Designed miniproteins, single chains, continued (2). Designs and how they scored, part 102

Each design is a single chain, and the fold is of that chain. pLDDT is the mean over its residues in the fold that is shown.

## One batch from the design tools (miniprotein)

Design m7549
Fold by ESMFold2-Fast:
Structure m7549 (fold): chain A 87 residues (1-87)
Amino acid sequence: MSAEKRARIEALGDEVVALIEEAGASEDPARARELLERADAAYQRLVELGKEAAEAGDEETVAVAREQAARIAATVRAHAEHLAAVA
């Protein structure tokens, strides 16, 4: 159901943002890389759900996925210097 997909996408977005913020605050490069790998896995699942919603014509769920993707992109940009150092 679309409402369940929206809730899952929002939860994944929150998870990705939290992982990126923790990675950006980490002084341990190995820990930061682990957190970024987990963030990437969650982000790929969010993208997959967005594609499923688009294929189903669920514009409301697609809009939520786009909002979460924009939020994630903004979070990455805010931590770009630290993330570049551990990539």
Scores: mean pLDDT 82

Design m7550
Fold by ESMFold2-Fast:
Formats: structure tokens, C-alpha cells, sequence
Structure m7550 (fold): chain A 58 residues (1-58)
């Protein structure tokens, strides 16, 4: 699971805030990141969103 979350987070780095939030939501629904990481990522966008998703990977 962790590698999948990290790769998705890398892709989110190149997305706008809406795209990054959608990726974070999908990863959370799939059990690949924590709820806190998904909520933080949806607020930050870009590289900060990617970082939050990496840190919350399970």
C-alpha cells in the first residue's frame, strides 16, 4: 500500500488543488493514507498536498 500512496502523491504534485484533493480522497477511501493526511492535502494543494499524502501513507 505505501508505495502506491507515494507514487500517487508524486503525481498530485503536478495537479491543481482540486486534482490533488480528489487523489487524496481516493487514497483515503482505499485505506492507503490516514484521514488527517487526506483532510490536510485537500486544503494545501500542489507540493504541500503531495507531502501530506506521503507522510500519511500506511
Amino acid sequence: GKEIAIRAAEQARGLDRGGAAAVAGALYKSGLITKEAAERASELGGEEAARAMREGAV
Scores: mean pLDDT 77

Design m7551
Fold by ESMFold2-Fast:
Structure m7551 (fold): chain A 57 residues (1-57)
Amino acid sequence: GELAARTAAGAAAMARAGMPAASASQLGYKEGLDANDPAAAESGRRGGLSGVAPPPV
């Protein structure tokens, strides 16, 4: 549903915004943890709102 779409968009924004060259390795591990945790839904949702992801390709 809409909530699932928002969560996916937030996760994509989080991954993009959180993947600068220097922090990619650290964030990769945290991304795995957050993606598997319910907290990821909250953080991704907020991150998507604040981080503004580009459209999917």
Scores: mean pLDDT 50

Design m7552
Fold by ESMFold2-Fast:
Structure m7552 (fold): chain A 92 residues (1-92)
Amino acid sequence: SMQQLQQALDRIQDLQTRFDQYRDNRDYDGMRSVIDQVRQVVSQYDPSMTPTVQSYQNQGDQYYQQGNYDMAVDWYRYMIDFSISTLRAKIK
């Protein structure tokens, strides 16, 4: 429903703020915890988005495992930006 999509958007925007705080502090474990929460919110409120957000998370996780934290941050940011943009587009 539109109310559920708005609740998902509000929650992801809060999580975006926490992601930015962890990123600025180089708390990569905190960032990954936030990304898991973004995926869970998306999967709960709009399961049709799950394959795409999981794809972005998988790319970020791949770079994180390589120790390439800059690329991991970029892909996690793509996941958040996609999630916000897509939910906004569905809310009229």
Scores: mean pLDDT 87

Design m7553
Fold by ESMFold2-Fast:
Structure m7553 (fold): chain A 80 residues (1-80)
Amino acid sequence: SMTTQRIVQQMMDIYRQYQDARDRGDQQSVQQYQRQINRLITQLQKQGVPGSDLHRVMTYVNNGDMDGMQRVMDQMVQQL
């Protein structure tokens, strides 16, 4: 859906900023982006994204795996 596609785009944009903040050691910005990511995960859950896919998103956020995050986001857009 267009709503899921917009949430996915926002997630990728925030996630890139989150990674940049982590690379700079900016703990305050890391915490702010983490809160925004958590809100977007809740929105994806409301759009009907399965808990297993949301768990994968959380794992990639914690691990800093940009490629893994892009793959799971692409799959969500394709299936919803």
Scores: mean pLDDT 83

Design m7554
Fold by ESMFold2-Fast:
Structure m7554 (fold): chain A 82 residues (1-82)
Amino acid sequence: SPEQELQVELIRLAQKALETGDEKAAAEAEKLYNSLSPEARERLARLEEEIGDEVGELGRKQNLSPEEMMRLFFERLLEAVE
């Protein structure tokens, strides 16, 4: 769906902004987030919470670095919205 495509692009831009400090990527991600329906934003927030909890638990058990946890978080979030 068009909304699914927007979510994928948003997540990719958010990851790029966090990895590189690219302010333009951050601004574009914010713009895409604001263009989502309230229902899509709610679903994304729920996915972020669920995946964040799971990655946090795995990181604790496997002694993952913050960078490894961040990468795994975005990888799983992309899989969940695709």
Scores: mean pLDDT 84

Design m7555
Fold by ESMFold2-Fast:
Structure m7555 (fold): chain A 109 residues (1-109)
Amino acid sequence: MAAEEGGEEAERAGKEGGGERVGEGGRNAGNGAIVAGRRKGPLGEAVGAMATLSGGVSAGMAGRLEGTEEAGEGAERAGEKAAEGAGKGGNEVGEKAGRGGAEAARALG
């Protein structure tokens, strides 16, 4: 449970750090992609592809802000690793703390 919360916080921290540089570009990309999307079919797709090749900016509306997606994937993997580490550490610390507390309580009466 705490491990899942740790993973989510790590994902947010990663997105906040990476998202600041992408935030401006993402909003401009969103507007550009909406304009490109009004050109339906291959023309809209070609404009979107050109924007992606020239700067990846149009990918924002398709859910592919390349910088944010890579940062998001990195944060997600970091969150998973943190959750695995917290799970192992939490179980080990929890067991030791529980046993130590019980022994201390018995020693104190």
Scores: mean pLDDT 42

Design m7556
Fold by ESMFold2-Fast:
Structure m7556 (fold): chain A 97 residues (1-97)
Amino acid sequence: DIEKVLENIRRNIYTPENQEIHGLLSQFSGEITRMLKEGVSPEEILKLFEKLQKELAKILGVDSVSLSQVKELARALGLESTIKSIDLVEEIKKQLK
C-alpha cells in the first residue's frame, strides 16, 4: 500500500490526494517549529506526531502509518523541513525509551 502511494507521488505530486498529504506534512513542520520556539514539552510534540500519523492513515485508507513511512512520504514530496521535524520526533522517542 505505501509503496503504491509513493510511486503515485513520484509520478504526479499535483493530484488532490497528494496535495492533501503535502499540506498535512508542511503544516506539521510549521507547528513543530512554533512549538520549539514556545518551549513546548517533548510529550506534546509526540502527541502532534501521533495526530499526523492518524490523519495520514485516514487519507491513505490504512490502519496505521509508521514514523519511517511518514518520513518516506515527506522525502517523496521533497519536504526537507518536514524530514528534519520527523528526525526530531525520532530522537525524542529514543530519549523517552
Scores: mean pLDDT 84

Design m7557
Fold by ESMFold2-Fast:
Structure m7557 (fold): chain A 86 residues (1-86)
Amino acid sequence: SFEEFLAEQMARVEAWLAENLDPESRAEFLALLRRYVAALRELKKFYEENKDKEAFAKKGKEKSAELAPLLARAQAILAEAEARRA
């Protein structure tokens, strides 16, 4: 199921973060990831309740704009971790 797949991916991400990030960076990344996952669940629920492709596309654009700074910060944390391993 979607929830089983998501739980498995979250466990893998948490394991990777535990090995590759300091506790503070790991906590920050997990907080960002939880916000991103919450937004995906909200979009899925909106689509299931509305079935309106135009309304869904508009909400998707609004959520993408809202999440863009979070994604940029998450990418920066990963890039810093990768640089330390190189």
Scores: mean pLDDT 79

Design m7558
Fold by ESMFold2-Fast:
Structure m7558 (fold): chain A 76 residues (1-76)
Amino acid sequence: MERVLIVLGKGVDKEKVKAIIEALGGAIRDENETQIVADVPDLKALVEALKAAGYQVFYQRLSTGEYDYLVQVAPA
């Protein structure tokens, strides 16, 4: 599993993003108003599912720290 920090843009439905993560077999580890921390089995599947749900998605692999990837989710 990859540990992902998901940053939610203004107007993104956090509950919808959480439902997509859980549907893909991911686990929510932490959350706040603008961020979700999740363990996901497949980052590519997460990115494609978020795009299919109508979001713009940008992601970056992180070389250091707690997270494997940073994922930014914005309204399309």
Scores: mean pLDDT 86

Design m7559
Fold by ESMFold2-Fast:
Structure m7559 (fold): chain A 95 residues (1-95)
Amino acid sequence: MKIELSEEELKKAAEELKATIIAASGNETDISKQIEILKKKTEELLAAEPDEEVRKQWKEFVEKLIEYLKKLEAGEKTWEEVVEELIEEGIKLEE
């Protein structure tokens, strides 16, 4: 069953996610450019990471984040919907 956040909690989380992506991309606000910058930074981080398990987790997480950013760019999802899906996936990983 889906975890339902309040409308205000979803909006706040969406704004925080948006701000985090902007900061991580060097203050870039265009989603297409954010995807390119995040891909490059992730490849550099993965090349520097010696732990294979950590590299696999980061790669899977970033590939999923990039798919959500592509859907946001295409207008197929909102930031709020992306936050909901990320929360659902995070709970699936809870031990």
Scores: mean pLDDT 73

Design m7560
Fold by ESMFold2-Fast:
Parts: sequence; C-alpha cells; structure tokens
Structure m7560 (fold): chain A 100 residues (1-100)
Amino acid sequence: SMNELLKESIEKLKERFDKTIAELQKEYDRAVKEGNTELAKEVAKKGIEEARLFIDEADSLIKAAQNYGADPELIAEAQELRDRGRKTAEEFEKKYKELS
C-alpha cells in the first residue's frame, strides 16, 4: 500500500538522519577536544547543510503523505523528523557561531 511505502521511506530517512548526525557530532567533539577550530567549524557547517537536506526530504514526505491521505501517524512521524532537522540545524549554527 502507499502507507507501507511512505512508512518505509520515513524509517529509512530517520535511520540515515540519526546515523549522519551522530557521526557529525562525534567528529565535532573530537575536533574541539583536539583544539582543531578550523575542522570544528567545517564539521558544524556540514551539520547545518545535512540538517537542511533532511528538513527538505521530510517536507517532501509530509507533502506526499498529505496528498495521498496517508495515516495521520505517518504524517506526524514525518513532521517530527522535520522538527528534529530544524533543531539540529539550530544547534550546529550555534556551535559554528561560538567558534567564530
């Protein structure tokens, strides 16, 4: 069903988001610990860019779910991913500014 396809797409996006952000946070923390301010800035900038891409992908899933009349829970899951992306972008933006 279209609900099953949307659910799979949401789950894949969530897994990719969680993995990508965890790796970037780990790289950021390592760069800060090692006193590598330039690398920390680059990782923070990459975190902003990646978070914005996830927001765009989540928005696409929300629009698809709404257009097809998907289950409200699937729409809510995609909205939660979008909101997590926004929060993550804000956190990396704050980190980037603190290093400037």
Scores: mean pLDDT 89

Design m7561
Fold by ESMFold2-Fast:
Structure m7561 (fold): chain A 99 residues (1-99)
Amino acid sequence: DREALLLAIADAVGEADPDFENLPREQQVEYVLEQLLKAAEVETKILGDPRAARDVLLARLEAERERGRQALAQGLGDPAEVQAVLDLVEEVTARVRAE
């Protein structure tokens, strides 16, 4: 499976709340975190190990963060939009690590 986690996050966000883009940042982070934790519970049931499922999730988040940084370095896309996505991924990653 080569589908980008960031694209999956964006798709999940777009489907759940038509006003997501107008939500305060803290509520956006909470929404994405809730969806990722639900996905991690499914991965835990598949893998049989919540630690392994969390490590896979964190590795995917780190890969998407690196892709975003490369996009900024190469001038791909709107820098403000790419940075907003990177900031969201960083906040979600910090919350996952705190759990």
Scores: mean pLDDT 64

Design m7562
Fold by ESMFold2-Fast:
Structure m7562 (fold): chain A 66 residues (1-66)
Amino acid sequence: MSKEELIEEITRFLVEELGLPEAVAREIARAIVEGNSGAAAWLLVEAGLSEEQMKKLAQYLKEIGL
């Protein structure tokens, strides 16, 4: 799977399952795929994700091999 395909899949999950705005979701997805853990963590905090939403994201990333 390409980097851009992974970004789009994670973006779709964040929008559809976690209810994030597409622009914010895409920024988070890019940071995750690029391995920028600091940027990803900061963006997730700024997006105001709940503990349950963070747990769902972590489980999803594990299922897709990240």
Scores: mean pLDDT 82

Design m7563
Fold by ESMFold2-Fast:
Structure m7563 (fold): chain A 119 residues (1-119)
Amino acid sequence: HMSGLERARQLAARLDAGAPVIDVLREMLKYARELIESDDPEAIRLAVGLVERAATLLRSYAEEHRPDDPEILKLVDEAVKKAQEARKLYDSGMPLEELRKAVREAVDALEKAIEALEK
């Protein structure tokens, strides 16, 4: 809980300080993957929030730096949809295993989009 909040605050502070967006996104996704494996409800809530925020930041970054790249924009759109699905499952109170699967799928899709952006 407390360490999770501190980590989220550190990631936001790095982004505000002009750290590379892609590096911050990777750290957010790594942390979300770790949190979702926890049985702590607050860790699960934070994992879903991190994936949702990462998807929003990635979309903004891709639209700014690769606005005319349809392949990258498609990967980003797919990743955003996966993140939105994880949020919907969380909000609807779906079983933890289904939520874990959705968050892992969203993280994988976001990482794939990030990899494409670095080519």
Scores: mean pLDDT 81

Design m7564
Fold by ESMFold2-Fast:
Structure m7564 (fold): chain A 95 residues (1-95)
Amino acid sequence: SLKDQLLEAYDLLQQGNKAAAFDLLDSIVKNDENDKILGRIAMAYLVYDKSPGATVKDAHLLLVKEVKKAFPDASEEDATKIAELLRLAINYGKS
């Protein structure tokens, strides 16, 4: 599932294998349905990040909330891991 693939990418990041994690994310977004889901989450984050008074804490809370909306069966821990992965990927892509 998309959730399981995202958690695999998170585990690769935790192992220090950033290249493999982002290669897996690139592979995931080649699927149009996955790209739409992740694109909506990314857009919500980017819109907030550009807002006056945006904070890292509130950006994180928004990202976890959007991940839970996309993956309602995800545990709090899994949703937090996916949110951390996506935040890092979005910020890397902006650089």
Scores: mean pLDDT 82

Design m7565
Fold by ESMFold2-Fast:
Structure m7565 (fold): chain A 92 residues (1-92)
Amino acid sequence: MYRLEIEVLTKGQTNYVIFQGESLDEVIDQAVAGLRIIAETLGPDEVILRSSGPPEFQERAAEALVKALRELGVEVSVERLGGGEWRITRVE
């Protein structure tokens, strides 16, 4: 099973979503779609990603979510926290 927990901080409000499944690509695609909706509606200040699965899944998930934010015009810095955790922060 692949699992992504996404915590999105926007103007002091927190949105928390979980995506999980047996397909790596399906879980990443669902997470990207969810993050895009939150980002387009609210404008994210910070995203904390927590991933459970093989290292390849963890790395691809982080890369896909960072790419999605950048495609929406959000300039971000990325910090690898370890243990499948990433902090993605909007740069001013």
Scores: mean pLDDT 82

Design m7566
Fold by ESMFold2-Fast:
Structure m7566 (fold): chain A 99 residues (1-99)
Amino acid sequence: SKEDILRRIAEHTGVPLEEVRRLYEEVERLARELGELVERHDGRLPLSVEVELWERDGVPHARVTLRDRDGRVLRREEGEGLEALRLIRRALEETLRGL
């Protein structure tokens, strides 16, 4: 589950789970904000924001993918642990600022 992956990120990094949850909540907020902007600006912004969490060989991973209306990848960022969530937050913030 998503909660299990967040818990694994906390364990992997040694950061408190509540800090990991706060960071992920920021990621979800930014992704939602970007989605709302896409809805308001028909045809010029990415149509979808996908944030994925998974575990591979005991290591938690996260990825963000931004796509246009044709499904073409505009930006993709991927990494491990807490640093992956920080990278995703930065990518979403930069995307919002560049609109």
Scores: mean pLDDT 80

Design m7567
Fold by ESMFold2-Fast:
Structure m7567 (fold): chain A 102 residues (1-102)
Amino acid sequence: MEERVAELAEEGIKRVEELAKKGDFEGAQRAAAETARRIAQLLAEAATGEVPEIPEDASTYEIEEIGAEHLRAAGKEDAAEELRRRLAELSRRAKEAMAKAV
């Protein structure tokens, strides 16, 4: 699990960096949100056996809230906290990558 999440985060951040370097900050934000969605769905499926429905246009914040609520509703409080921590770290790294491209 840890290795799969780390791999998704690393691939996502590289995509954010590439788009930001090209001046495509909207694309960079979308890449960050797509990565967050994939991580949230992976963690939710691992903990509950079910993948939450997340809207295609959901922001990173909305993805975090939907994923955490799905896990809490299933009684997986520790998994919900872990999801929030991982998505917060992803968001921090994405913002850092975009800031370095300016």
Scores: mean pLDDT 83

Design m7568
Fold by ESMFold2-Fast:
Structure m7568 (fold): chain A 68 residues (1-68)
Amino acid sequence: AAPGRLEPEGEESRALLRDLQTMFGLPPDGVADAATARAIRRFQAEHGLPVDGVLGPETAAALRAALA
């Protein structure tokens, strides 16, 4: 099971996923498909995060900071 299923901030992670998708020219559906995972990996690599292709709490915090 993917981590974050139990967190009330799961919807916030989906909103950030849509923002990331928009940045990379992907459909902003909030769905973590292969293209979205690739975009997450690229973002993680550029920000010195573990490159796992998952929008976890650390990646979400970094993305939120980058958008501010």
Scores: mean pLDDT 72

Design m7569
Fold by ESMFold2-Fast:
Structure m7569 (fold): chain A 71 residues (1-71)
Amino acid sequence: MQKRVDELVEAMKRLLEMEIKYKEGKASKEEVEEAREELKELVEKTPEEDRREAFERVRPFLEKKAEELEK
């Protein structure tokens, strides 16, 4: 089920990027909430095994973005 895993990874990246932009004043609260809802819907439609795979695939990106947020 590669397509759902890829969609979930992209949704997680999008949410993180929107949260960073919101903190920097470059995105609205509504854009962050929309990204959260998109991720929530995908999580609810995705089996636990695929969710775990998506999380492992996104982890390096999350770590890199967390470092950028601290700078």
Scores: mean pLDDT 76

Design m7570
Fold by ESMFold2-Fast:
Structure m7570 (fold): chain A 66 residues (1-66)
Amino acid sequence: VEASAAADAALARENAERLIEEFEKTGNPAVGAAAGVWIAILRLGGDTAAAEELLRRLKEAEEKVE
């Protein structure tokens, strides 16, 4: 269980980072929403510090696009 959660957290972090970069480039709300989902998965996996950092990046990207 713990090993699976760690693997899921690592994957979620990588996916969230990629989607945030795409959202910064495109401003596509579907990409932003997908990034948010991966951030939530990362948080549930126990990496709350990384989730908060990525959420802050996503919010900054939202401010630039909106």
Scores: mean pLDDT 76

Design m7571
Fold by ESMFold2-Fast:
Structure m7571 (fold): chain A 90 residues (1-90)
Amino acid sequence: NLEEVVKEILEYLKKLIPSDEITNEDLQRIAKALRVPVEYLKNLLLLKDDDVISREEFARRLAKLIPESNREKYLKQIKEDIDKYVKELE
């Protein structure tokens, strides 16, 4: 169920991004947490240069990219990467 995956990713993002809108600075923070270049993340999610994206829309785009066959594995990796990054900020 796509909506359940979106909700799960959104809960991970709430730990990293305090506002409902994802800024360019927030996008760089997400990229660092996921250990990917920010340019790779922008290209992967088909983000336009001038677009403001919500946390929910980000979660939805990311959820669509996760294969159903490996969904649990990818979600676990995303959660662990974000949790590790958040701990490093303490």
Scores: mean pLDDT 78

Design m7572
Fold by ESMFold2-Fast:
Structure m7572 (fold): chain A 62 residues (1-62)
Amino acid sequence: MREELVEKLLAAKDLGERGKILQDALNAGQITPQEAVDLASEVIRKEGGAFGAAPLTPPEPA
């Protein structure tokens, strides 16, 4: 299940699409806010880059 979300996040190169994917999963109750943070960290690590390009900003709650 988490692997599917990670694949979707990696396929969505746009920050807006990644935000929508995470927000949709949160709204559907598929993940918790804590899991959303973990997924964002995993995507950053796999890409070797920044998710959001903000130094010390956690993902926004919605």
Scores: mean pLDDT 68

Design m7573
Fold by ESMFold2-Fast:
Structure m7573 (fold): chain A 75 residues (1-75)
Amino acid sequence: LEEAATALAMAAAAASMYAQDPSYRDYALENLKRFKELDPELGEKVLKKFEELKDDPDAAHEVLNEAAREVVRKL
C-alpha cells in the first residue's frame, strides 16, 4: 500500500509539470504502470483516465489526487 501511494504521488507530481514539458507525461505514465502492478484494479482505471485527459494537465492531476485518497482509505 505504501509503495502504491508513493508511485501514485510521483505520477501526480509529474502530471502537474507536463503542460510545460511533454516528457513529464511519459514519466507519469511510467509511475502509473508501477502503481498498476501494485494495485491492478485501481491502477488500470487511473491509467485509462489519465490517458483520456492527457491534454488537460489539471484534470489529469485531479484524477491522480482522487486515486491517492482512495488508496489512503484502504489504510
Scores: mean pLDDT 71

Design m7574
Fold by ESMFold2-Fast:
Structure m7574 (fold): chain A 98 residues (1-98)
Amino acid sequence: MKVPPELLTEEEMRRANERLGDILNEIRKEVSKVPPEQREAALKELYEKRIKDIAQKLGVKVESIEDIVEFLKKHKDDPEARVDALVMLDLYARLEEL
């Protein structure tokens, strides 16, 4: 996860990495059931769905990585929302690399 150190506590980073690991394992399991030629499309759909679900839970509109970074800066006192936003940031970065 690539996030500026000043936006993170060690505990938030640890919790975000654990939650992200669980999500990525679920996505990998779902993608493994799809034929190889359809896996990239399935992976994009699964990342987009997870990002949308987290954004809806947090009540934020995400159109770019910048929106997630601004959310983190504004929610310094909400560790649960920050952990979800950090997970969403990593998933968004992965989606952009596909």
Scores: mean pLDDT 80

Design m7575
Fold by ESMFold2-Fast:
Structure m7575 (fold): chain A 96 residues (1-96)
Amino acid sequence: TFEEVMAEVLRLLSEGELHYQKGLELEAKGELEKAIEEYRKSIEAYRRAIDIIDTYLAQNPDASERDKEFLQRLRDFAKEKVEEAEKKIKELKEKL
């Protein structure tokens, strides 16, 4: 259901944020390889959220426009967060 999809998407977005914050803390401590690992876990969680959204939208073309717009906003948010974490990984790899 839409509610089950929303619950799982929000869980994954929270998981992505927790890993991103762990990455920032490890980066501040100079633990760059561990920071990269946490940023990769963040990306994985956000990409899983995007995949769930894309799958739901493809399987539910009759979903309300409101629900589609809400999921699209969450998708755009997750995509932006993936790009932020990918930029962090690139910057840290240049320091290794």
Scores: mean pLDDT 90

Design m7576
Fold by ESMFold2-Fast:
Structure m7576 (fold): chain A 68 residues (1-68)
Amino acid sequence: MAERQAYEKELYEWLGLDEETVKRIEDLEKAYRASTDPAERARLAGELRQLTAPYSEKRKAFAVEKAK
C-alpha cells in the first residue's frame, strides 16, 4: 500500500518537483481515492494527468530504471 507512495516520492525527487507540487499530487490522489462519484473521480484523474504530463518522458525513464 505505502509502497506506491514511496516509489512516487522517489520519482518526484528524480523529476525535481518542489514540495508544493508533490503535496498537490498527494491531495488529488487522496481525493480521488475517497470519492465515490464516478464523474468526480474522472475529473480528479484528469487533474492528476495535467500535473504529471510535463514529466511523462522522465517518468517513463525512471520506471525503466527502477525495473532494473
Scores: mean pLDDT 71

Design m7577
Fold by ESMFold2-Fast:
Parts: structure tokens; sequence; C-alpha cells
Structure m7577 (fold): chain A 99 residues (1-99)
């Protein structure tokens, strides 16, 4: 469960890094760029929390990441990449609930 969650979050972080680079390259809105960057940072923070065994902090960061990804999608950032990142975060949350 935790290993599966960590794998999903690593994939989400990599996807969000690529989405951020693409958004910056295309001149996306500052709000979209800020939300993607903040979502990536929260996913990375959740990974660090999981590695330390801090499930409560990991869940808090993942909830924040979901809200930031919704904000980025509303601002017109790459909808396919953002939807995939949101699905990976949801899958990680489900894997953590299996314990």
Amino acid sequence: AREEAAEKLREAAELLERALEEAERRGASPAAITNIRAARENVEAALEALERGDLKKALTYLIAAQLLLIGAEVEGADPEALRRAMELVKEALRALDEV
C-alpha cells in the first residue's frame, strides 16, 4: 500500500514537472504556472512524509495538491497532464486507505 502510493506519487511528480516546463514554454497564465508548481511541491512533500512514516502530513499535502491541480485546470493548463496527475494522487490516496 505505502510502496504503491509512493510509486504513484513519483509518477505524478514527474508528470507535473513536465507539465510545468510545457506551461512555461507556452506562456501559460502566471496563476496556472503557480498552481502546477505548488501541486508538484505538495506531491514531493507527501513523498517525503511517507518516507518518514508521517501518514497524516502526507494526506494533508495530497489534499492540497488536488485543490491546486483543480485550480491549474481552471486556468487552462494542459488538461490531459493535469487529469492524469489528479488520477495518480487519487490512486495514491486509495492505496494508503488499504492499510
Scores: mean pLDDT 81

Design m7578
Fold by ESMFold2-Fast:
Structure m7578 (fold): chain A 100 residues (1-100)
Amino acid sequence: MESTAIRIIRGDIAIGRIKVDDVEDTPETRASFRKRALSAYEVVRDLVEANRDASTEKWVALRLMFVEAEDYRKASRESTDAKTLEAAAIALERLAEDLS
């Protein structure tokens, strides 16, 4: 059974919401995408923590984005396919940009 987070990422690829490169699935490419996903996740985490004293409206939005980021990070840890790992990295990088 696929996790919900992995299923969401695969769906986003299928509908063209996330565009991935057709790279070879190797241990090196998987490790590279996992590193990118972790780096982006840490940016999201730090931005959420920095805004803990924000208005209620902004704080609720930040908490929802953080839940989404945790799901994508979990997918980046559990996924074995380079395409899914790249999509998780892209999704986390987009969240970091949206929060910046």
Scores: mean pLDDT 80

Design m7579
Fold by ESMFold2-Fast:
Structure m7579 (fold): chain A 80 residues (1-80)
Amino acid sequence: SAAEVERLRGIAEGAIDLAKELAKQGKYEEAREVLEKLIGDLEGVLARKDELSPEIVAVAEEYLERAKKLLEEIDKKIAE
């Protein structure tokens, strides 16, 4: 439903915004933990993709890619 898509977007955007704020403060390990939790939650959603609407799957895939890309950027900062 549209409400389920909106809820998923809200949760994912909130986690990404929190990770960005933590990274801005130099709290890279905390930012990593937030993103790893979001990635795990989204992978859990996608493990049931055959039971979900195409819209929910597309949103989950979009945020999974965004979270993974941001995590790669955070990991590079930790390695510096």
Scores: mean pLDDT 87

Design m7580
Fold by ESMFold2-Fast:
Structure m7580 (fold): chain A 80 residues (1-80)
Amino acid sequence: MASIEELLKKVQEILDKGNVPEDKKETILSALEFLYKLAEKENTEEAREGVLAAFGDIVKDLLDPETAKKVIEVVKESLK
């Protein structure tokens, strides 16, 4: 797994390029930090899959499909 600090930076860069409003960026980054730390604490494949699915649903609801896809892909790669 990548560090949460590195992941948050990468996701923030994607959200900035997608012109996502600051309130939505803060919501997404906070949700990501919480879920990613939960996956790190549990340290199981099931937890990693669960947090990826939960976070994916959040970003699909808040972001346009193209930006959501880019964010989900970065998180998926970081969870490996």
Scores: mean pLDDT 83

Design m7581
Fold by ESMFold2-Fast:
Structure m7581 (fold): chain A 90 residues (1-90)
Amino acid sequence: NSAEEYQKALAELDSLSEEDQKLATMIILYVSGASKETIETLAKKYGLDPEEVIKLAEEVEKRALEIDPQPSLAEVLRITVELIRERRER
């Protein structure tokens, strides 16, 4: 991925609330290969629901794989921010 795409995704992530930034970080860690046990531990530490994190991460993986069989970190970041924003429109 390009540095510009990654920087844009980071800027969009930074525009989220502190709670949503933590949620996005947990989602990205899980998509990047963190274990369920790691996510459960970190989610509890930061006051997040580990079941919600895993469910959202699975949706991010699904959307990313529809675009590219080997999605970049920038693409995963972009989709994660998009999904979190969609959730807040409800």
Scores: mean pLDDT 79

Design m7582
Fold by ESMFold2-Fast:
Structure m7582 (fold): chain A 90 residues (1-90)
Amino acid sequence: TDKAVKIAEEYVKKALELAKKVKNEDLRNGIRGAGSMVVHVARTGSGTLEGLTLRTLDGILKEAKELNDENAIKAVEVLRKGLEEALKER
């Protein structure tokens, strides 16, 4: 619903501000892509897309930890929280 989408968009906005400080371009692009997926899950309520989004976030988190990129780690955590909060609003 509109409320779930607004919540998702607010968390994505926060994650994208963190992504500006991420040096690795692929990691930055991955965060942007995952943010779009979070908004799409909030809009559609798709369980299949939710599962894909969570796996995508886990992959980005692994790379962020390997690179010791604290801003990327925080961005992924913000996106995961945004997904959880948006899904509560159904």
Scores: mean pLDDT 88

